# Designs tried in a protein design run: designed miniproteins, single chains, continued (4). Part 97

Each design is a single chain, and the fold is of that chain. pLDDT is the mean over its residues in the fold that is shown.

## One batch from the design tools (miniprotein)

Design m15360
Fold by ESMFold2-Fast:
Structure m15360 (fold): chain A 84 residues (1-84)
Amino acid sequence: PSPRRWQVTVTDLDTGASVTTTFDAPDVAAARARARDLGVAYMQDTYGVAADDVRLVREVATDDRVTLLFEADGRRVRVVATRV
């Protein structure tokens, strides 16, 4: 079976900056894992936060959408992955 395409947007809630990309994942669980990795990577690359210091504070998932909210060092980032 072909993997389904997902669009992911990482939004910095302190600055309003956002980055959008796409990836392929077979299901919502795989899309969730990828979205989590992207949110953690954003915190590391933008603010120099260690991966172990990034906290997932809220998660909402449906079959077609994953929304994750991360906090680290007073910074907040929202990651939304939607099946397209």
Scores: mean pLDDT 84

Design m15361
Fold by ESMFold2-Fast:
Structure m15361 (fold): chain A 82 residues (1-82)
Amino acid sequence: MDLTPVELTPEQRAEVERLKAEADAAISRGDYPAAIQAYHRLAKLYEEAGDEVGAALAYMRIAITAISAGLTREQVDAILGL
């Protein structure tokens, strides 16, 4: 397994920080759909960068947020446009 940290571009790092801040702000105001969307965008960014661990953690954040909000899988799919 490649355990070396994935090197993100400056632009990717800025987007990661923006998406984390967006998700945290959404959770703090109880906007769980917005938080789930932000974590999904974060997961996609990590997938595109080849950061499988970062992507997995972002997907776990979606699952935890959905459980905390009492959302069904179908509601999460609808939020993500699936």
Scores: mean pLDDT 79

Design m15362
Fold by ESMFold2-Fast:
Structure m15362 (fold): chain A 100 residues (1-100)
Amino acid sequence: SRLEEARRRAIEAARRMAEAAEKKGISKENLRDAALELGRIVPESRDYLEKAAEEIAKSKSSKEAAKILLEAAEHAARVADVEQVEDLLELFEGMESGLS
């Protein structure tokens, strides 16, 4: 339950971060780099997260890019072990604070 609780917190933080990114109109380059950082934290999903980063770069709007990043972040949180999920939570909270 500790891991499940940590994953749930990380997913909620990812949602807040993505909402802030959409409202702020963050560049696709910055959102792409965030997806690549997810792959560094959760290397088991690196191929998936690198593909998400490519889709962010090809997106037509900041809203579409933020949605792709949210889906990538939620995936990373669901796959992450307890140490990785703590790093993800810190990343998402840091990004939300920087965007808000």
Scores: mean pLDDT 83

Design m15363
Fold by ESMFold2-Fast:
Structure m15363 (fold): chain A 87 residues (1-87)
Amino acid sequence: TTPTAAQLKSSIIGSLLLASRSFEKEGDFELAAKLREVAARLATASTAEAIALVEETIAYLEAYSDSPEVQSFIAFLREQLARLKEA
């Protein structure tokens, strides 16, 4: 069964909060704060706003770091973005 836009949005929010905690533990408080901000904005976003916000977040991460951890998270967000556009 294909996940709904609401389910995909909840999954993205959860992943952003998990990534935020991971980066905070590594001492990257700037990235952790940014991911929490995006998660909060997604919670009240429409599907169209969520698509735009995820695209902006991917662009921010690409400019922020080329670390394997960030690249892996970008790949995850791109997959979720593709699914969200289909929902």
Scores: mean pLDDT 85

Design m15364
Fold by ESMFold2-Fast:
Structure m15364 (fold): chain A 85 residues (1-85)
Amino acid sequence: GHMVEEAKRLLEELKQTFQRLVDHFRAGDLAGAEAEVARMERLYEELKKLAAKTDDPEVKKILLEAGILLGLAHIMLGVLRLESR
């Protein structure tokens, strides 16, 4: 595989992590939600490192999609923190 295949793998892991975050969010589980956001942040950093090594527009598009999901994840975590305190 080239960098596109690795980027797709990381995005799939990030999407799976986001689905677990949604489950924790619905359950009001702040600790679980924080753990999943931390995992998404690590996956996003891996994607950023990969994108820095290539000018492939598909990798850049995957990074953008991942960034949108991480942004939404931070919003959800913020809401849960306000509701839990």
Scores: mean pLDDT 89

Design m15365
Fold by ESMFold2-Fast:
Structure m15365 (fold): chain A 67 residues (1-67)
Amino acid sequence: AAEVVELVVQNDPERAEEAVREAIEKYGKEAHIRILDLGSTAGGVEAAKKVLEEAGVEYEVERLPAP
């Protein structure tokens, strides 16, 4: 079965891209990536989505309440 990988994304788009790349390297493109958005305003979610779309990895985004 495809593994579900949860990634926490905040305001740092560079950190978000690195986290997504690391997850793809570790789990492969068959994994389902779940992005947990903790109020990103600096395009962190958008940066993560771009990397995932370029790699052809299945993903979803969940907006969480502010911590």
Scores: mean pLDDT 74

Design m15366
Fold by ESMFold2-Fast:
Structure m15366 (fold): chain A 75 residues (1-75)
Amino acid sequence: MPLSEETQQQVKQALIDSGVSEDKAQAVAQVVQDLGSEATKERVYHALLALGVSEDKAKKAAEKVQKVIEEEKKK
């Protein structure tokens, strides 16, 4: 199931707050949207690395995104 618009915005914002550029954050937010509940921390981390985000930023961003997704799963 696709994520809610609110959750998608929270994912994008978490990526930006972690130092990911807006364009890359939008691309990763789309990957998370397509994966839905299957958007694991590991998959988000690898998607960020594939877009050229540094390992340190990718790890921090993936942790924040995972927290947002876990909150969505509780609904």
Scores: mean pLDDT 77

Design m15367
Fold by ESMFold2-Fast:
Structure m15367 (fold): chain A 73 residues (1-73)
Amino acid sequence: SSEIQTILQKSFSDVPDDIKQELYDALLQNPYISDLKIQSILEKAGLSENEIKKRILDFHVELGINDIKKAIR
């Protein structure tokens, strides 16, 4: 969805586009993807463990903001 693409662009701005595409495809297959699966994809980008953890946290924050925006009507 366009919402997921926007969230990925915000949360993973420093991640190469091919890795972001793999993450997007994984989310389309399973929207409840585990943090371990996200981590395994991000490891291909050469990010440190701390950078991966920060990106996953940013992703969860952006998902939460998106859910709040949908609830406020």
Scores: mean pLDDT 78

Design m15368
Fold by ESMFold2-Fast:
Structure m15368 (fold): chain A 67 residues (1-67)
Amino acid sequence: SREEQVKELSERYGVPEELIEYMLEKGYSFKQVEAMLRFAPSIRTKEDVDLVVKLIGDRLDELAALL
């Protein structure tokens, strides 16, 4: 389920479920969210998410393919 996938990513990457939900609400897939968390491990806030999206958002599908 969506809730189980959010919890799994939250536990695996050490980020709050609310940040994962924020990324999903912006239209990103679970694979794109995982790519952001794996390649930008310093994400802690919604502002960090917005910065990461600005820097690598156009490359998220490419980065997700490396997972």
Scores: mean pLDDT 83

Design m15369
Fold by ESMFold2-Fast:
Structure m15369 (fold): chain A 79 residues (1-79)
Amino acid sequence: SAVDAEAEAARARVLAEAAKTMEELKNASELEKYEAVLEHYERLRRILEELSETERVQRMLEVADKLIEEARKKVEELQ
């Protein structure tokens, strides 16, 4: 499916951007790192929500929601 391919490409791109941000912030506080990563995951969720026509993309949304929840928990623990 073209929608599945677009969703997978968006996921790969955003996760690569998140990894790059973590490397750029390697000497920053843990709070700053997780706040930046959370912003990337929330952007991914918005992209996937627009593409959520298939079960495959819906499962990617579930994974994104879990990543957001884990990152939010880390931000709360570090405040």
Scores: mean pLDDT 84

Design m15370
Fold by ESMFold2-Fast:
Structure m15370 (fold): chain A 67 residues (1-67)
Amino acid sequence: MKVTVTITGSKPALTSDGTILNKGESITLNNATIKTLSSGEVLITDVETGKQVLFDPSDVTITVSAA
């Protein structure tokens, strides 16, 4: 599925390639899976590229669509 993560809060999102996403920034993963961790953080993985994004769900808006 296609997932777009938009940072709306003060806490940045972290990507597996070392990029930090700050408030007002967004990232789209075209072949994404979503996993909620025991910490309450959300991990999104692009299964084609292996790219991951880790964030606190209170600091982001997630848009999910069929891709």
Scores: mean pLDDT 81

Design m15371
Fold by ESMFold2-Fast:
Structure m15371 (fold): chain A 59 residues (1-59)
Amino acid sequence: LDLEAIRRELQKRFPEAQIVDVEEKGGILVIHARRPEAALEAIQWVEKTYGVSATVRRA
């Protein structure tokens, strides 16, 4: 996975979530967002696009 490309795409597509970082831990994508409550669609898009499980954490 290109985590930097995913982070940039998420910031572009879902600016309201204020995503600051994306990391991979144990096969799960962890999205760090200043507004995780606005990140549900970002999680769904990433899971559908890359076939991975994703979760969000407050940055």
Scores: mean pLDDT 85

Design m15372
Fold by ESMFold2-Fast:
Structure m15372 (fold): chain A 74 residues (1-74)
Amino acid sequence: HMVSADSLEQAKKRTEAYRKLVAEAAKRGYSDEEINVLFEAFVEVFEKHPDMSADELYEEALRRAEERIAQRRA
């Protein structure tokens, strides 16, 4: 059955970015709570910036999450 190519491309792009974020969080030793912050940042970025590449989504979501996590440590 026919599906929208744009929807499939967007889903693939978001999945790639999300997988990279989870791998990076594990590498950095993020807690479950910090991973949740990262996921929230990721959702915000892709909703506001649908034209971003997977790498751009990854980088921007990670940047926002790092700022929030740093603030939570205090």
Scores: mean pLDDT 77

Design m15373
Fold by ESMFold2-Fast:
Structure m15373 (fold): chain A 90 residues (1-90)
Amino acid sequence: MEELLERYRKLEAELLERAPSLDDAERLLETGLLQIEAYKELKGSEEEGELLLAGLRALAERGYLEVARRLGEAMIERGFDPARVAEALA
């Protein structure tokens, strides 16, 4: 899962630094969904959880509200704390 985690970190950093694009948001969503599956299956670290929340905040801050909502719902469905997800979306 190192490759997936590194890909997610790169996409998150690129989303925060570059002009927003729908393709970047969709790629972050896809990578985030795969990371959530890995996190749930392997009981991933707190660092992985914080990375997912940071990606969620990045999507919301850039105005990709529908993509952010979908990622947040997927996180909650896979066992993430709903309060932490709601805070990230605020």
Scores: mean pLDDT 65

Design m15374
Fold by ESMFold2-Fast:
Structure m15374 (fold): chain A 77 residues (1-77)
Amino acid sequence: MYDPERERELTEQLKDPDVEVRVEAARRLGELGTPAARAAVEEALAAEKDPEVRKKIQQAFNEGEVEEGIRRIAEVV
């Protein structure tokens, strides 16, 4: 379930020059739902100069968190 190697890999991808790679990394970190993943995304948002890119990263992270919440509910039933 929790994979510290994957979390580290995704955190590195938040520094990728490709906007799409950074957005996808934020979504995956949201799915992990760890405090470290949230902190990494917050740091990436602070470093982003483009407000449109910041919005996309924030939305991707939030979407990942929602998907994890739904999965936890389904796991019980």
Scores: mean pLDDT 74

Design m15375
Fold by ESMFold2-Fast:
Structure m15375 (fold): chain A 55 residues (1-55)
Amino acid sequence: SLEEWVREILEENPDASLDELIKRVVDKAVAEGLSKEEIMKAVRILQELVDERKA
């Protein structure tokens, strides 16, 4: 799933800043051929996961 995929990137980069994580998610999504809609969803999932960890 897209959520699982985003979680893997987050787990691979535990000390990365939010900006670095967003860049990694976008770069990898573009490389994998994801649509603009899927890329935007992946970024949203990342932001939600990061926010939950800091709450």
Scores: mean pLDDT 79

Design m15376
Fold by ESMFold2-Fast:
Structure m15376 (fold): chain A 100 residues (1-100)
Amino acid sequence: SSENTTLYEQIRRFVEKIKEKYNISDEEFEKILEEAIKKAKITADDIDNENEEKLARFLAEFMKLVIEKLNADEEELLEIAKEELSEDLFEKVKEEFEKL
């Protein structure tokens, strides 16, 4: 349900839904996002140019951190990703996640 949603709106919905579902505090959420950005090596240029490969890597690193720090269920995270992200972005996220 996201063909008319911008790439960044999809990403925002996905990460915010995970924050809500796992009752992640604002402080923990910011730390996880910052760590995922650093691990994915995202630059301002990647954000400005909507670098889908780098954004997919960011989401994969975010998912891994949520699993490791909060004992989140991998299958639940993948289900949320499938619902909130476009099919193309979801497949890229899944590929990057499998490399971690």
Scores: mean pLDDT 81

Design m15377
Fold by ESMFold2-Fast:
Structure m15377 (fold): chain A 81 residues (1-81)
Amino acid sequence: MILSEEEAKKKLKELLEKLKEAGEKGDYQTMVEIMNEIGKILKNSELPEEVKEKLEEVLLWGYLTGDWEKAYEEAEKILKE
């Protein structure tokens, strides 16, 4: 089912909060599961393509650097637009 922009943003905000908590705890398994859920939402959502691209870039940066706090902050800013 394709998620509306509002539903996608709501679910993404909830998942980003969980991702931040998992990162702070070093719970790698939970982080991977949350990242997979975020990817599914982005694929099946009515979000603008620019928003999807920015989120994917920020989350990839967090994955590559391990700086999930900064990735979370940037992702929140994108979703508030």
Scores: mean pLDDT 78

Design m15378
Fold by ESMFold2-Fast:
Structure m15378 (fold): chain A 83 residues (1-83)
Amino acid sequence: SAEELIRRAEEAVEALKEAEEKYAKGKAAGDGIAFTAGAITLIGAALDAGLVLKEAEKLGVLHEIPEELRKELEEAAKKAGLL
């Protein structure tokens, strides 16, 4: 279960990085549609990050997630208002 949560945390961090890049590109281009799509993607990725943290906490294995991954997920969840 801890191995599965670590893999999910890695996937969530990767999705967050991709979503953040998409959001930034849309904003920089002044493309309202691309900006909105990027924002929605970023919100979705942040929600997934919050769910991973919540499940890890519930299972008592939050400490099994590497510090760098946990920090990225926590920052994303806070940004989405989930912490």
Scores: mean pLDDT 77

Design m15379
Fold by ESMFold2-Fast:
Structure m15379 (fold): chain A 86 residues (1-86)
Amino acid sequence: SEIKEFEEKLKEFLIKVMGWSEEEAEEIVKRIREEHPGDLPAMLLEFIGIVAEKLGVKVTRKELTPADKEELKKKTFEILDETLKS
């Protein structure tokens, strides 16, 4: 499942890159899952919002086209994969 793959990569990112505890990372993954059940693009936007907040950047969400959703998915997975390789 792409959602499960995202959840696993997100948890690893929060622990390894952001230095969060396993408990804190699991709670964020659970929150994203419960807020947006079965909606991978919405889960990806929540993740981007969390990272932006940590960096002190304000993000305004807009309605995404199907093409925007596919691009967002591709880019987010590429960034997670590249970051976790390091």
Scores: mean pLDDT 72

Design m15380
Fold by ESMFold2-Fast:
Structure m15380 (fold): chain A 104 residues (1-104)
Amino acid sequence: SPMELTKILLLVAAAVTTAWVLYEAPLSEEEKKREAESMLTLMETVLDMLKKLKADPSFIKKVQEIIEKMKELYKKGLSKENLEEMLKLAEEFGKIVMEAVKKM
């Protein structure tokens, strides 16, 4: 459905924007945790939507691997180094999801 694909792209934009805010903005520890949890929820929602819409299994696997790496970084702590890595992973996530959507 064109509407469901549009929803995926909006959720991707929200996740990538949240990763950028986490990296650039002077947030408290509680704000960083809340924003990181929000970003992970958005990414998992996108993964679930890709699975429901029967996206190519290769893209589903790549998205799942990125989410698992994000969860590992979250567990290690929201240092500037880890937030930079999270931003790079969020950008890669956006690229993969956009390519998956174009082939649907």
Scores: mean pLDDT 90

Design m15381
Fold by ESMFold2-Fast:
Structure m15381 (fold): chain A 85 residues (1-85)
Amino acid sequence: SEAVEKAKKYLEEIKKHPDEKVQELAEKAIEALERYEEALSAGRFEEAARAYREAVEYLEELKKHPDEKVQELAEKALEELLKTL
């Protein structure tokens, strides 16, 4: 999905942030999106839905970070994922 690939690109930019907690959340979100795509392609729809929810949860945590650049990139990633629904 192009939308998932774009969301992952925004998360890769977030991973460049000096805050280790931000880096960890972005990495976990990327891993969740990778599990989502793998589960979806394998027809494991319940696993895909769970992985998608995990990715959204990590992105919502990133949106709470005080750095406006992190907030903006996380919002853009969420907007891309919403296009897959």
Scores: mean pLDDT 87

Design m15382
Fold by ESMFold2-Fast:
Structure m15382 (fold): chain A 112 residues (1-112)
Amino acid sequence: MKVVRVLLVDDDAELLEAAEAALRALSTPETAYEVYTAPDGAAAIEFLDANPELRFDLALIDAALPRVDGLEAMRYLRERNPETRIAVITADRSPEVVAAALEAGADEVLVK
């Protein structure tokens, strides 16, 4: 069985619960999704520090979080897990915001 580990960072607890349920529903006998959630960038960093053995395949980080916390969480994850694919979710579609997320290490930017 292939295990895909996903980190979700968002301040909306109901959205995190819905996203976790949706990802778990994508599990098949050949692929299991392990989902981990954090309500903000600081909590995400604390979780990563507490679980240094965990390797993430995918991370979804909400840019609606305070920009400093979101960018810090992304850089921290990249330093701990260089292979993690990072997607930033943002309501701001301006080229400058998209470019900043990519420059900070995001592999993809998803516009709300």
Scores: mean pLDDT 74

Design m15383
Fold by ESMFold2-Fast:
Structure m15383 (fold): chain A 94 residues (1-94)
Amino acid sequence: SLLEQLRKELEQRRKRIEEDHARFDSYYKKGYEKAKSDAEKLGLTDEEIQKLAREYAREIMGEEFAKKTGDPEAGRALGLAHFYRVERERERLE
């Protein structure tokens, strides 16, 4: 029925959103650990560490999407678009 189809579509959408946020958190964690390691060598401030962590997370996500698509340019662009989408959604949730 239409109701069953809509329910399945909503469930799939919720699962995709949860998976997107989980991946974002994973990439951000990796970026933060790398930034923290660099900070110990460079004497970075907390603000600089956060900025560097974001840049590393963005780069990691871009590279992962490049690998998944087999297209370095289009995949990276798609990864960056997903990164900014999830980041904006998280900022709205605060």
Scores: mean pLDDT 81

Design m15384
Fold by ESMFold2-Fast:
Structure m15384 (fold): chain A 61 residues (1-61)
Amino acid sequence: GENGKKAAEAARAAGSGGGAAAGYMGSLDQDPVKGGEAAAIASRSEGNEEGAAAGEKMAQE
């Protein structure tokens, strides 16, 4: 969904390839909560707090 796309864009802008990929995948997922959580975990593991925050926001409804 829209939040997954924003999570991918934020992670990419912050330089996190893993966070960007996870956010993009989340945008295609039927479960935005799981997609957002995956994006947040990937971004945080790479030290990307902006990508992590965007993924957490995507997980919220």
Scores: mean pLDDT 62

Design m15385
Fold by ESMFold2-Fast:
Structure m15385 (fold): chain A 95 residues (1-95)
Amino acid sequence: SKLKQLEAQRKRIEGAKELSLLYIEEGRIDEVVEIAEEMAETTPIPEVAEVWRELAEKFRANPDMPQEEKKKLVEEATEKALEIIDKEIEKIKKE
């Protein structure tokens, strides 16, 4: 069940990225922060939760940052979160 839970979290991170990028283009930044906070609350991995909390804090600290910078922060956060999840999945598969 842990492997299936991590694979489901991986898919959820992919969806959160796509939705966040769409909301950035539409100027719905509060909704991007809400996604990041929800992802932090629902992940079983503390390191992934920290990635999402940091993303939310960066958006709150500088709401007027350029859209391209906002997109880059989302992409970097999701890549980091996926790397952490993929390492946990690999650890389980090798055991």
Scores: mean pLDDT 85

Design m15386
Fold by ESMFold2-Fast:
Structure m15386 (fold): chain A 111 residues (1-111)
Amino acid sequence: SAALAASGGKEAVEKTLREEFGMSEEEIRELRAAAVAGDRERFLEFARRLLEKYAERRGVSVEEVIARRAELARELRENPTVELRLVLLAIQAVLGGIDEALASLRNLLED
């Protein structure tokens, strides 16, 4: 997609997971495997971990990040970044939208 191409596609997603969320190569491989398999429980665990890492880097709680989801969605519309897309996908997953979040992640991991 044009939006995915502008974001650098799969490579930009993996780079953001490493650099912004501090995920290991093993964790990224496991996340990709969970997304491909449609493993909802494993994906939800990764979503929680991603939110924890995002919150820690900003000195806020996970609950505060989730509470600010409308502001983060507005920020994504005005300045789209892979980091904000991943955070909003993780929020969607932990709020019960796991299937929609998985579909969005698969789209981010495709060329």
Scores: mean pLDDT 79

Design m15387
Fold by ESMFold2-Fast:
Structure m15387 (fold): chain A 61 residues (1-61)
Amino acid sequence: MLKESVEVLTEQALKKGLITEKEAEEIIKNATLDKLRELGLLVLGDSIAAGRAASRELAAE
């Protein structure tokens, strides 16, 4: 279901600090395909950046 996909991506973005808790609540409340697409691109972009960093073992905490 669209709402479940939005919730998963919203949690991922929240954990990565890409959005605030208030923004996450508003996105979940107004779950739309457009928001799902925007969140998916944000999370994907962050994951790609992290993958590139890992290839050099950068930011190893």
Scores: mean pLDDT 68

Design m15388
Fold by ESMFold2-Fast:
Structure m15388 (fold): chain A 70 residues (1-70)
Amino acid sequence: MDLAKEAREIAKIAAKQTDPVNLAAGMKEAYELFEKAGDSEGAQKFRDAYTAALNGDAETARKLAEEASK
């Protein structure tokens, strides 16, 4: 399977979570999958989304994940 597509699906599901822990966990799984796929740029974008989620900024995390999924 395309790991980048799986990462985007996981991030999309995580972006719907209201729990910051679940949001952050989904973004972390997404960037790890992009790293495994060799997509360092995609991995960095989801890592930025993960950092925003850890800081409690769910809106920025979702926006960054949407931009990374484009």
Scores: mean pLDDT 76

Design m15389
Fold by ESMFold2-Fast:
Structure m15389 (fold): chain A 69 residues (1-69)
Amino acid sequence: NEILAEPPVYPLTPEEKERFYAVIKRLFDDPEEQELMKAALEKLNDAVRATRFLSLPKEEQLEAARKLL
């Protein structure tokens, strides 16, 4: 890792992805919405951003996911 690069991004680990997917399944009963949210988290690929994203109201999370993809 080069120090001359931008500050380290905290990419989602497999374990973090599983934890976030569990949260999504709890929040969203619709399988299509679950897949949209999972795709949005993979697109973000950052634990801090993912945490902020999942702290939004459910309706705003779906809106943001659609705009992100």
Scores: mean pLDDT 74

Design m15390
Fold by ESMFold2-Fast:
Structure m15390 (fold): chain A 58 residues (1-58)
Amino acid sequence: MIVQTTRDVTPLSGSGAVIPKGTLLEVVREIDDETVEVRGMGGDELYVLPKSDLERVA
């Protein structure tokens, strides 16, 4: 499942860099009802992001 950030997001875990609005990410797994683990397109970096900051695009 491909998702896109709806705003600039600071990851809860993983890289300490801010992920810009409009970034495409692949959902690797759901952690709970509010958080998902995602991977950057074409990268191996994993981030934990809130679902509320993501929009499904594919």
Scores: mean pLDDT 78

Design m15391
Fold by ESMFold2-Fast:
Structure m15391 (fold): chain A 100 residues (1-100)
Amino acid sequence: SEEELRELLERIKELVEKILEDMKKILSPEEYEKLKKSFEKMLEDMEKAIENKDYVSLILTAGALALYLRALQLMYPELNKELVDELVELLNELEALAQS
């Protein structure tokens, strides 16, 4: 349902904020601002996709964010793996619900 998608997106937003907090300690200020803007854009795109019932765009954006997070974890081992794993799991749940 749309309500379930919105609830998952709020949980995703919370975990993204925690990951950004960790990345702020690892990245230069310039790299951090670029990452923050990319994540904020992806979250905005997911929210708009839910509003427009554009579930194809929602699935594609969630998948792209999950891949980006896995790449970050490989590049920055200091990034909290448990936070990344939890966020990727929620993104996969969002994609599954969008296909229902």
Scores: mean pLDDT 89

Design m15392
Fold by ESMFold2-Fast:
Structure m15392 (fold): chain A 75 residues (1-75)
Amino acid sequence: MKEELLEKLEELREKADEEFAKIIDEAIRLIRQNSEKLSIEEMEEFFLGLYIAYEEKNLELAKERVERLKKRLEE
């Protein structure tokens, strides 16, 4: 389940440009390090938000999504 979402993120990273790929890579790292703190539902919602940012070519939105995740995990 969680591994399937990580696989989808890795696939998105492969087809993304270099700058977007770095953002996705940071997200994958954060999720792998904090998997116990994240529900499957939270991971699915995060993936959808990041995928929308990718589809819209909105790097700013993608960065905001990752920063929000990072802030949540630091609480």
Scores: mean pLDDT 80

Design m15393
Fold by ESMFold2-Fast:
Structure m15393 (fold): chain A 60 residues (1-60)
Amino acid sequence: SKQEVIQKLQDALNGKTSMGDAVRTLQKNNLTDGINELNRGVENDKPDEGIRKAIEIVKK
């Protein structure tokens, strides 16, 4: 569900789970736009920004 995906992203943002688990959760749910924002954040040395952007996309 969207709520479970958002929770996993929040857990990654708070250091409760790995970035890899967050990416796998997005992939399993075919959330391509969320994956793109997370990757963009990592490429710009702002992984937390990428996670926050992915959460906003999933909420839509």
Scores: mean pLDDT 82

Design m15394
Fold by ESMFold2-Fast:
Structure m15394 (fold): chain A 81 residues (1-81)
Amino acid sequence: MMSEIQQAADQSARQTREIAQTGSDEQTRDYIVQKTKEALETLGREGAEVVANASLSAAAQAGVSRKTLLEAAREVQEILD
Protein backbone atom coordinates (compact mmCIF):
# COMPACT_ATOMS: atom_id res chain seq x y z
CA MET A 1 0.00 0.00 0.00
CA MET A 2 2.55 2.66 1.08
CA SER A 3 5.01 1.70 -1.70
CA GLU A 4 2.22 1.99 -4.31
CA ILE A 5 1.42 5.51 -3.07
CA GLN A 6 5.12 6.47 -3.15
CA GLN A 7 5.52 5.06 -6.68
CA ALA A 8 2.43 6.96 -7.89
CA ALA A 9 3.69 10.17 -6.23
CA ASP A 10 7.16 9.82 -7.79
CA GLN A 11 5.70 9.10 -11.24
CA SER A 12 3.29 12.05 -11.02
CA ALA A 13 6.11 14.37 -9.86
CA ARG A 14 8.34 13.34 -12.79
CA GLN A 15 5.53 13.82 -15.32
CA THR A 16 4.58 17.18 -13.74
CA ARG A 17 8.17 18.41 -14.19
CA GLU A 18 8.16 17.29 -17.84
CA ILE A 19 4.85 19.08 -18.58
CA ALA A 20 6.03 22.24 -16.76
CA GLN A 21 9.21 22.29 -18.90
CA THR A 22 7.51 21.58 -22.26
CA GLY A 23 3.99 22.97 -21.82
CA SER A 24 2.09 25.83 -20.21
CA ASP A 25 1.40 26.51 -16.53
CA GLU A 26 -2.29 25.82 -17.29
CA GLN A 27 -1.46 22.38 -18.74
CA THR A 28 0.58 21.64 -15.60
CA ARG A 29 -2.38 22.66 -13.38
CA ASP A 30 -4.80 20.50 -15.41
CA TYR A 31 -2.43 17.51 -15.08
CA ILE A 32 -2.13 17.89 -11.28
CA VAL A 33 -5.93 18.13 -10.95
CA GLN A 34 -6.48 15.07 -13.18
CA LYS A 35 -3.86 12.98 -11.32
CA THR A 36 -5.38 13.95 -7.95
CA LYS A 37 -8.81 12.73 -9.16
CA GLU A 38 -7.30 9.45 -10.44
CA ALA A 39 -5.38 8.92 -7.18
CA LEU A 40 -8.53 9.54 -5.12
CA GLU A 41 -10.36 6.80 -7.09
CA THR A 42 -7.47 4.29 -6.93
CA LEU A 43 -5.55 5.08 -3.70
CA GLY A 44 -8.14 6.83 -1.52
CA ARG A 45 -7.97 10.27 0.12
CA GLU A 46 -4.63 9.79 1.91
CA GLY A 47 -2.93 8.47 -1.25
CA ALA A 48 -4.43 11.28 -3.34
CA GLU A 49 -3.10 13.87 -0.85
CA VAL A 50 0.45 12.43 -1.11
CA VAL A 51 0.28 12.36 -4.95
CA ALA A 52 -1.12 15.92 -5.10
CA ASN A 53 1.52 17.31 -2.70
CA ALA A 54 4.36 15.63 -4.64
CA SER A 55 2.99 17.03 -7.94
CA LEU A 56 2.54 20.57 -6.55
CA SER A 57 6.09 20.48 -5.12
CA ALA A 58 7.48 19.32 -8.50
CA ALA A 59 5.59 22.10 -10.31
CA ALA A 60 6.97 24.72 -7.89
CA GLN A 61 10.53 23.40 -8.37
CA ALA A 62 10.04 23.53 -12.17
CA GLY A 63 9.15 27.25 -11.99
CA VAL A 64 5.37 27.18 -12.42
CA SER A 65 3.88 30.56 -11.40
CA ARG A 66 2.66 31.12 -7.84
CA LYS A 67 -0.76 32.12 -9.25
CA THR A 68 -1.12 28.78 -11.06
CA LEU A 69 0.17 26.82 -8.03
CA LEU A 70 -2.45 28.49 -5.80
CA GLU A 71 -5.20 27.73 -8.35
CA ALA A 72 -4.04 24.08 -8.52
CA ALA A 73 -3.90 23.81 -4.71
CA ARG A 74 -7.45 25.22 -4.45
CA GLU A 75 -8.82 22.71 -6.99
CA VAL A 76 -6.97 19.86 -5.21
CA GLN A 77 -8.54 20.93 -1.88
CA GLU A 78 -12.02 20.94 -3.51
CA ILE A 79 -11.44 17.41 -4.90
CA LEU A 80 -10.26 16.09 -1.49
CA ASP A 81 -13.18 17.69 0.37
Scores: mean pLDDT 85

Design m15395
Fold by ESMFold2-Fast:
Structure m15395 (fold): chain A 63 residues (1-63)
Amino acid sequence: SSAERERLLQQLLDNTDDAGLAATAAKYGTSPESLRHALEGDWASATPAAIRAVEDWIELLKR
């Protein structure tokens, strides 16, 4: 559900430090700034790689 997705995005924002954000950005070939935009739901300001990283992160949290 949209509410579940928003909750998981907020959980990631609240619990991800700058080092974790930078490492994930590097792994997916994007910037920490684009990842932050994707986590905030601002996909218009995020790269496709940042969006993919966030989608993969959400899938891992469901399991």
Scores: mean pLDDT 79

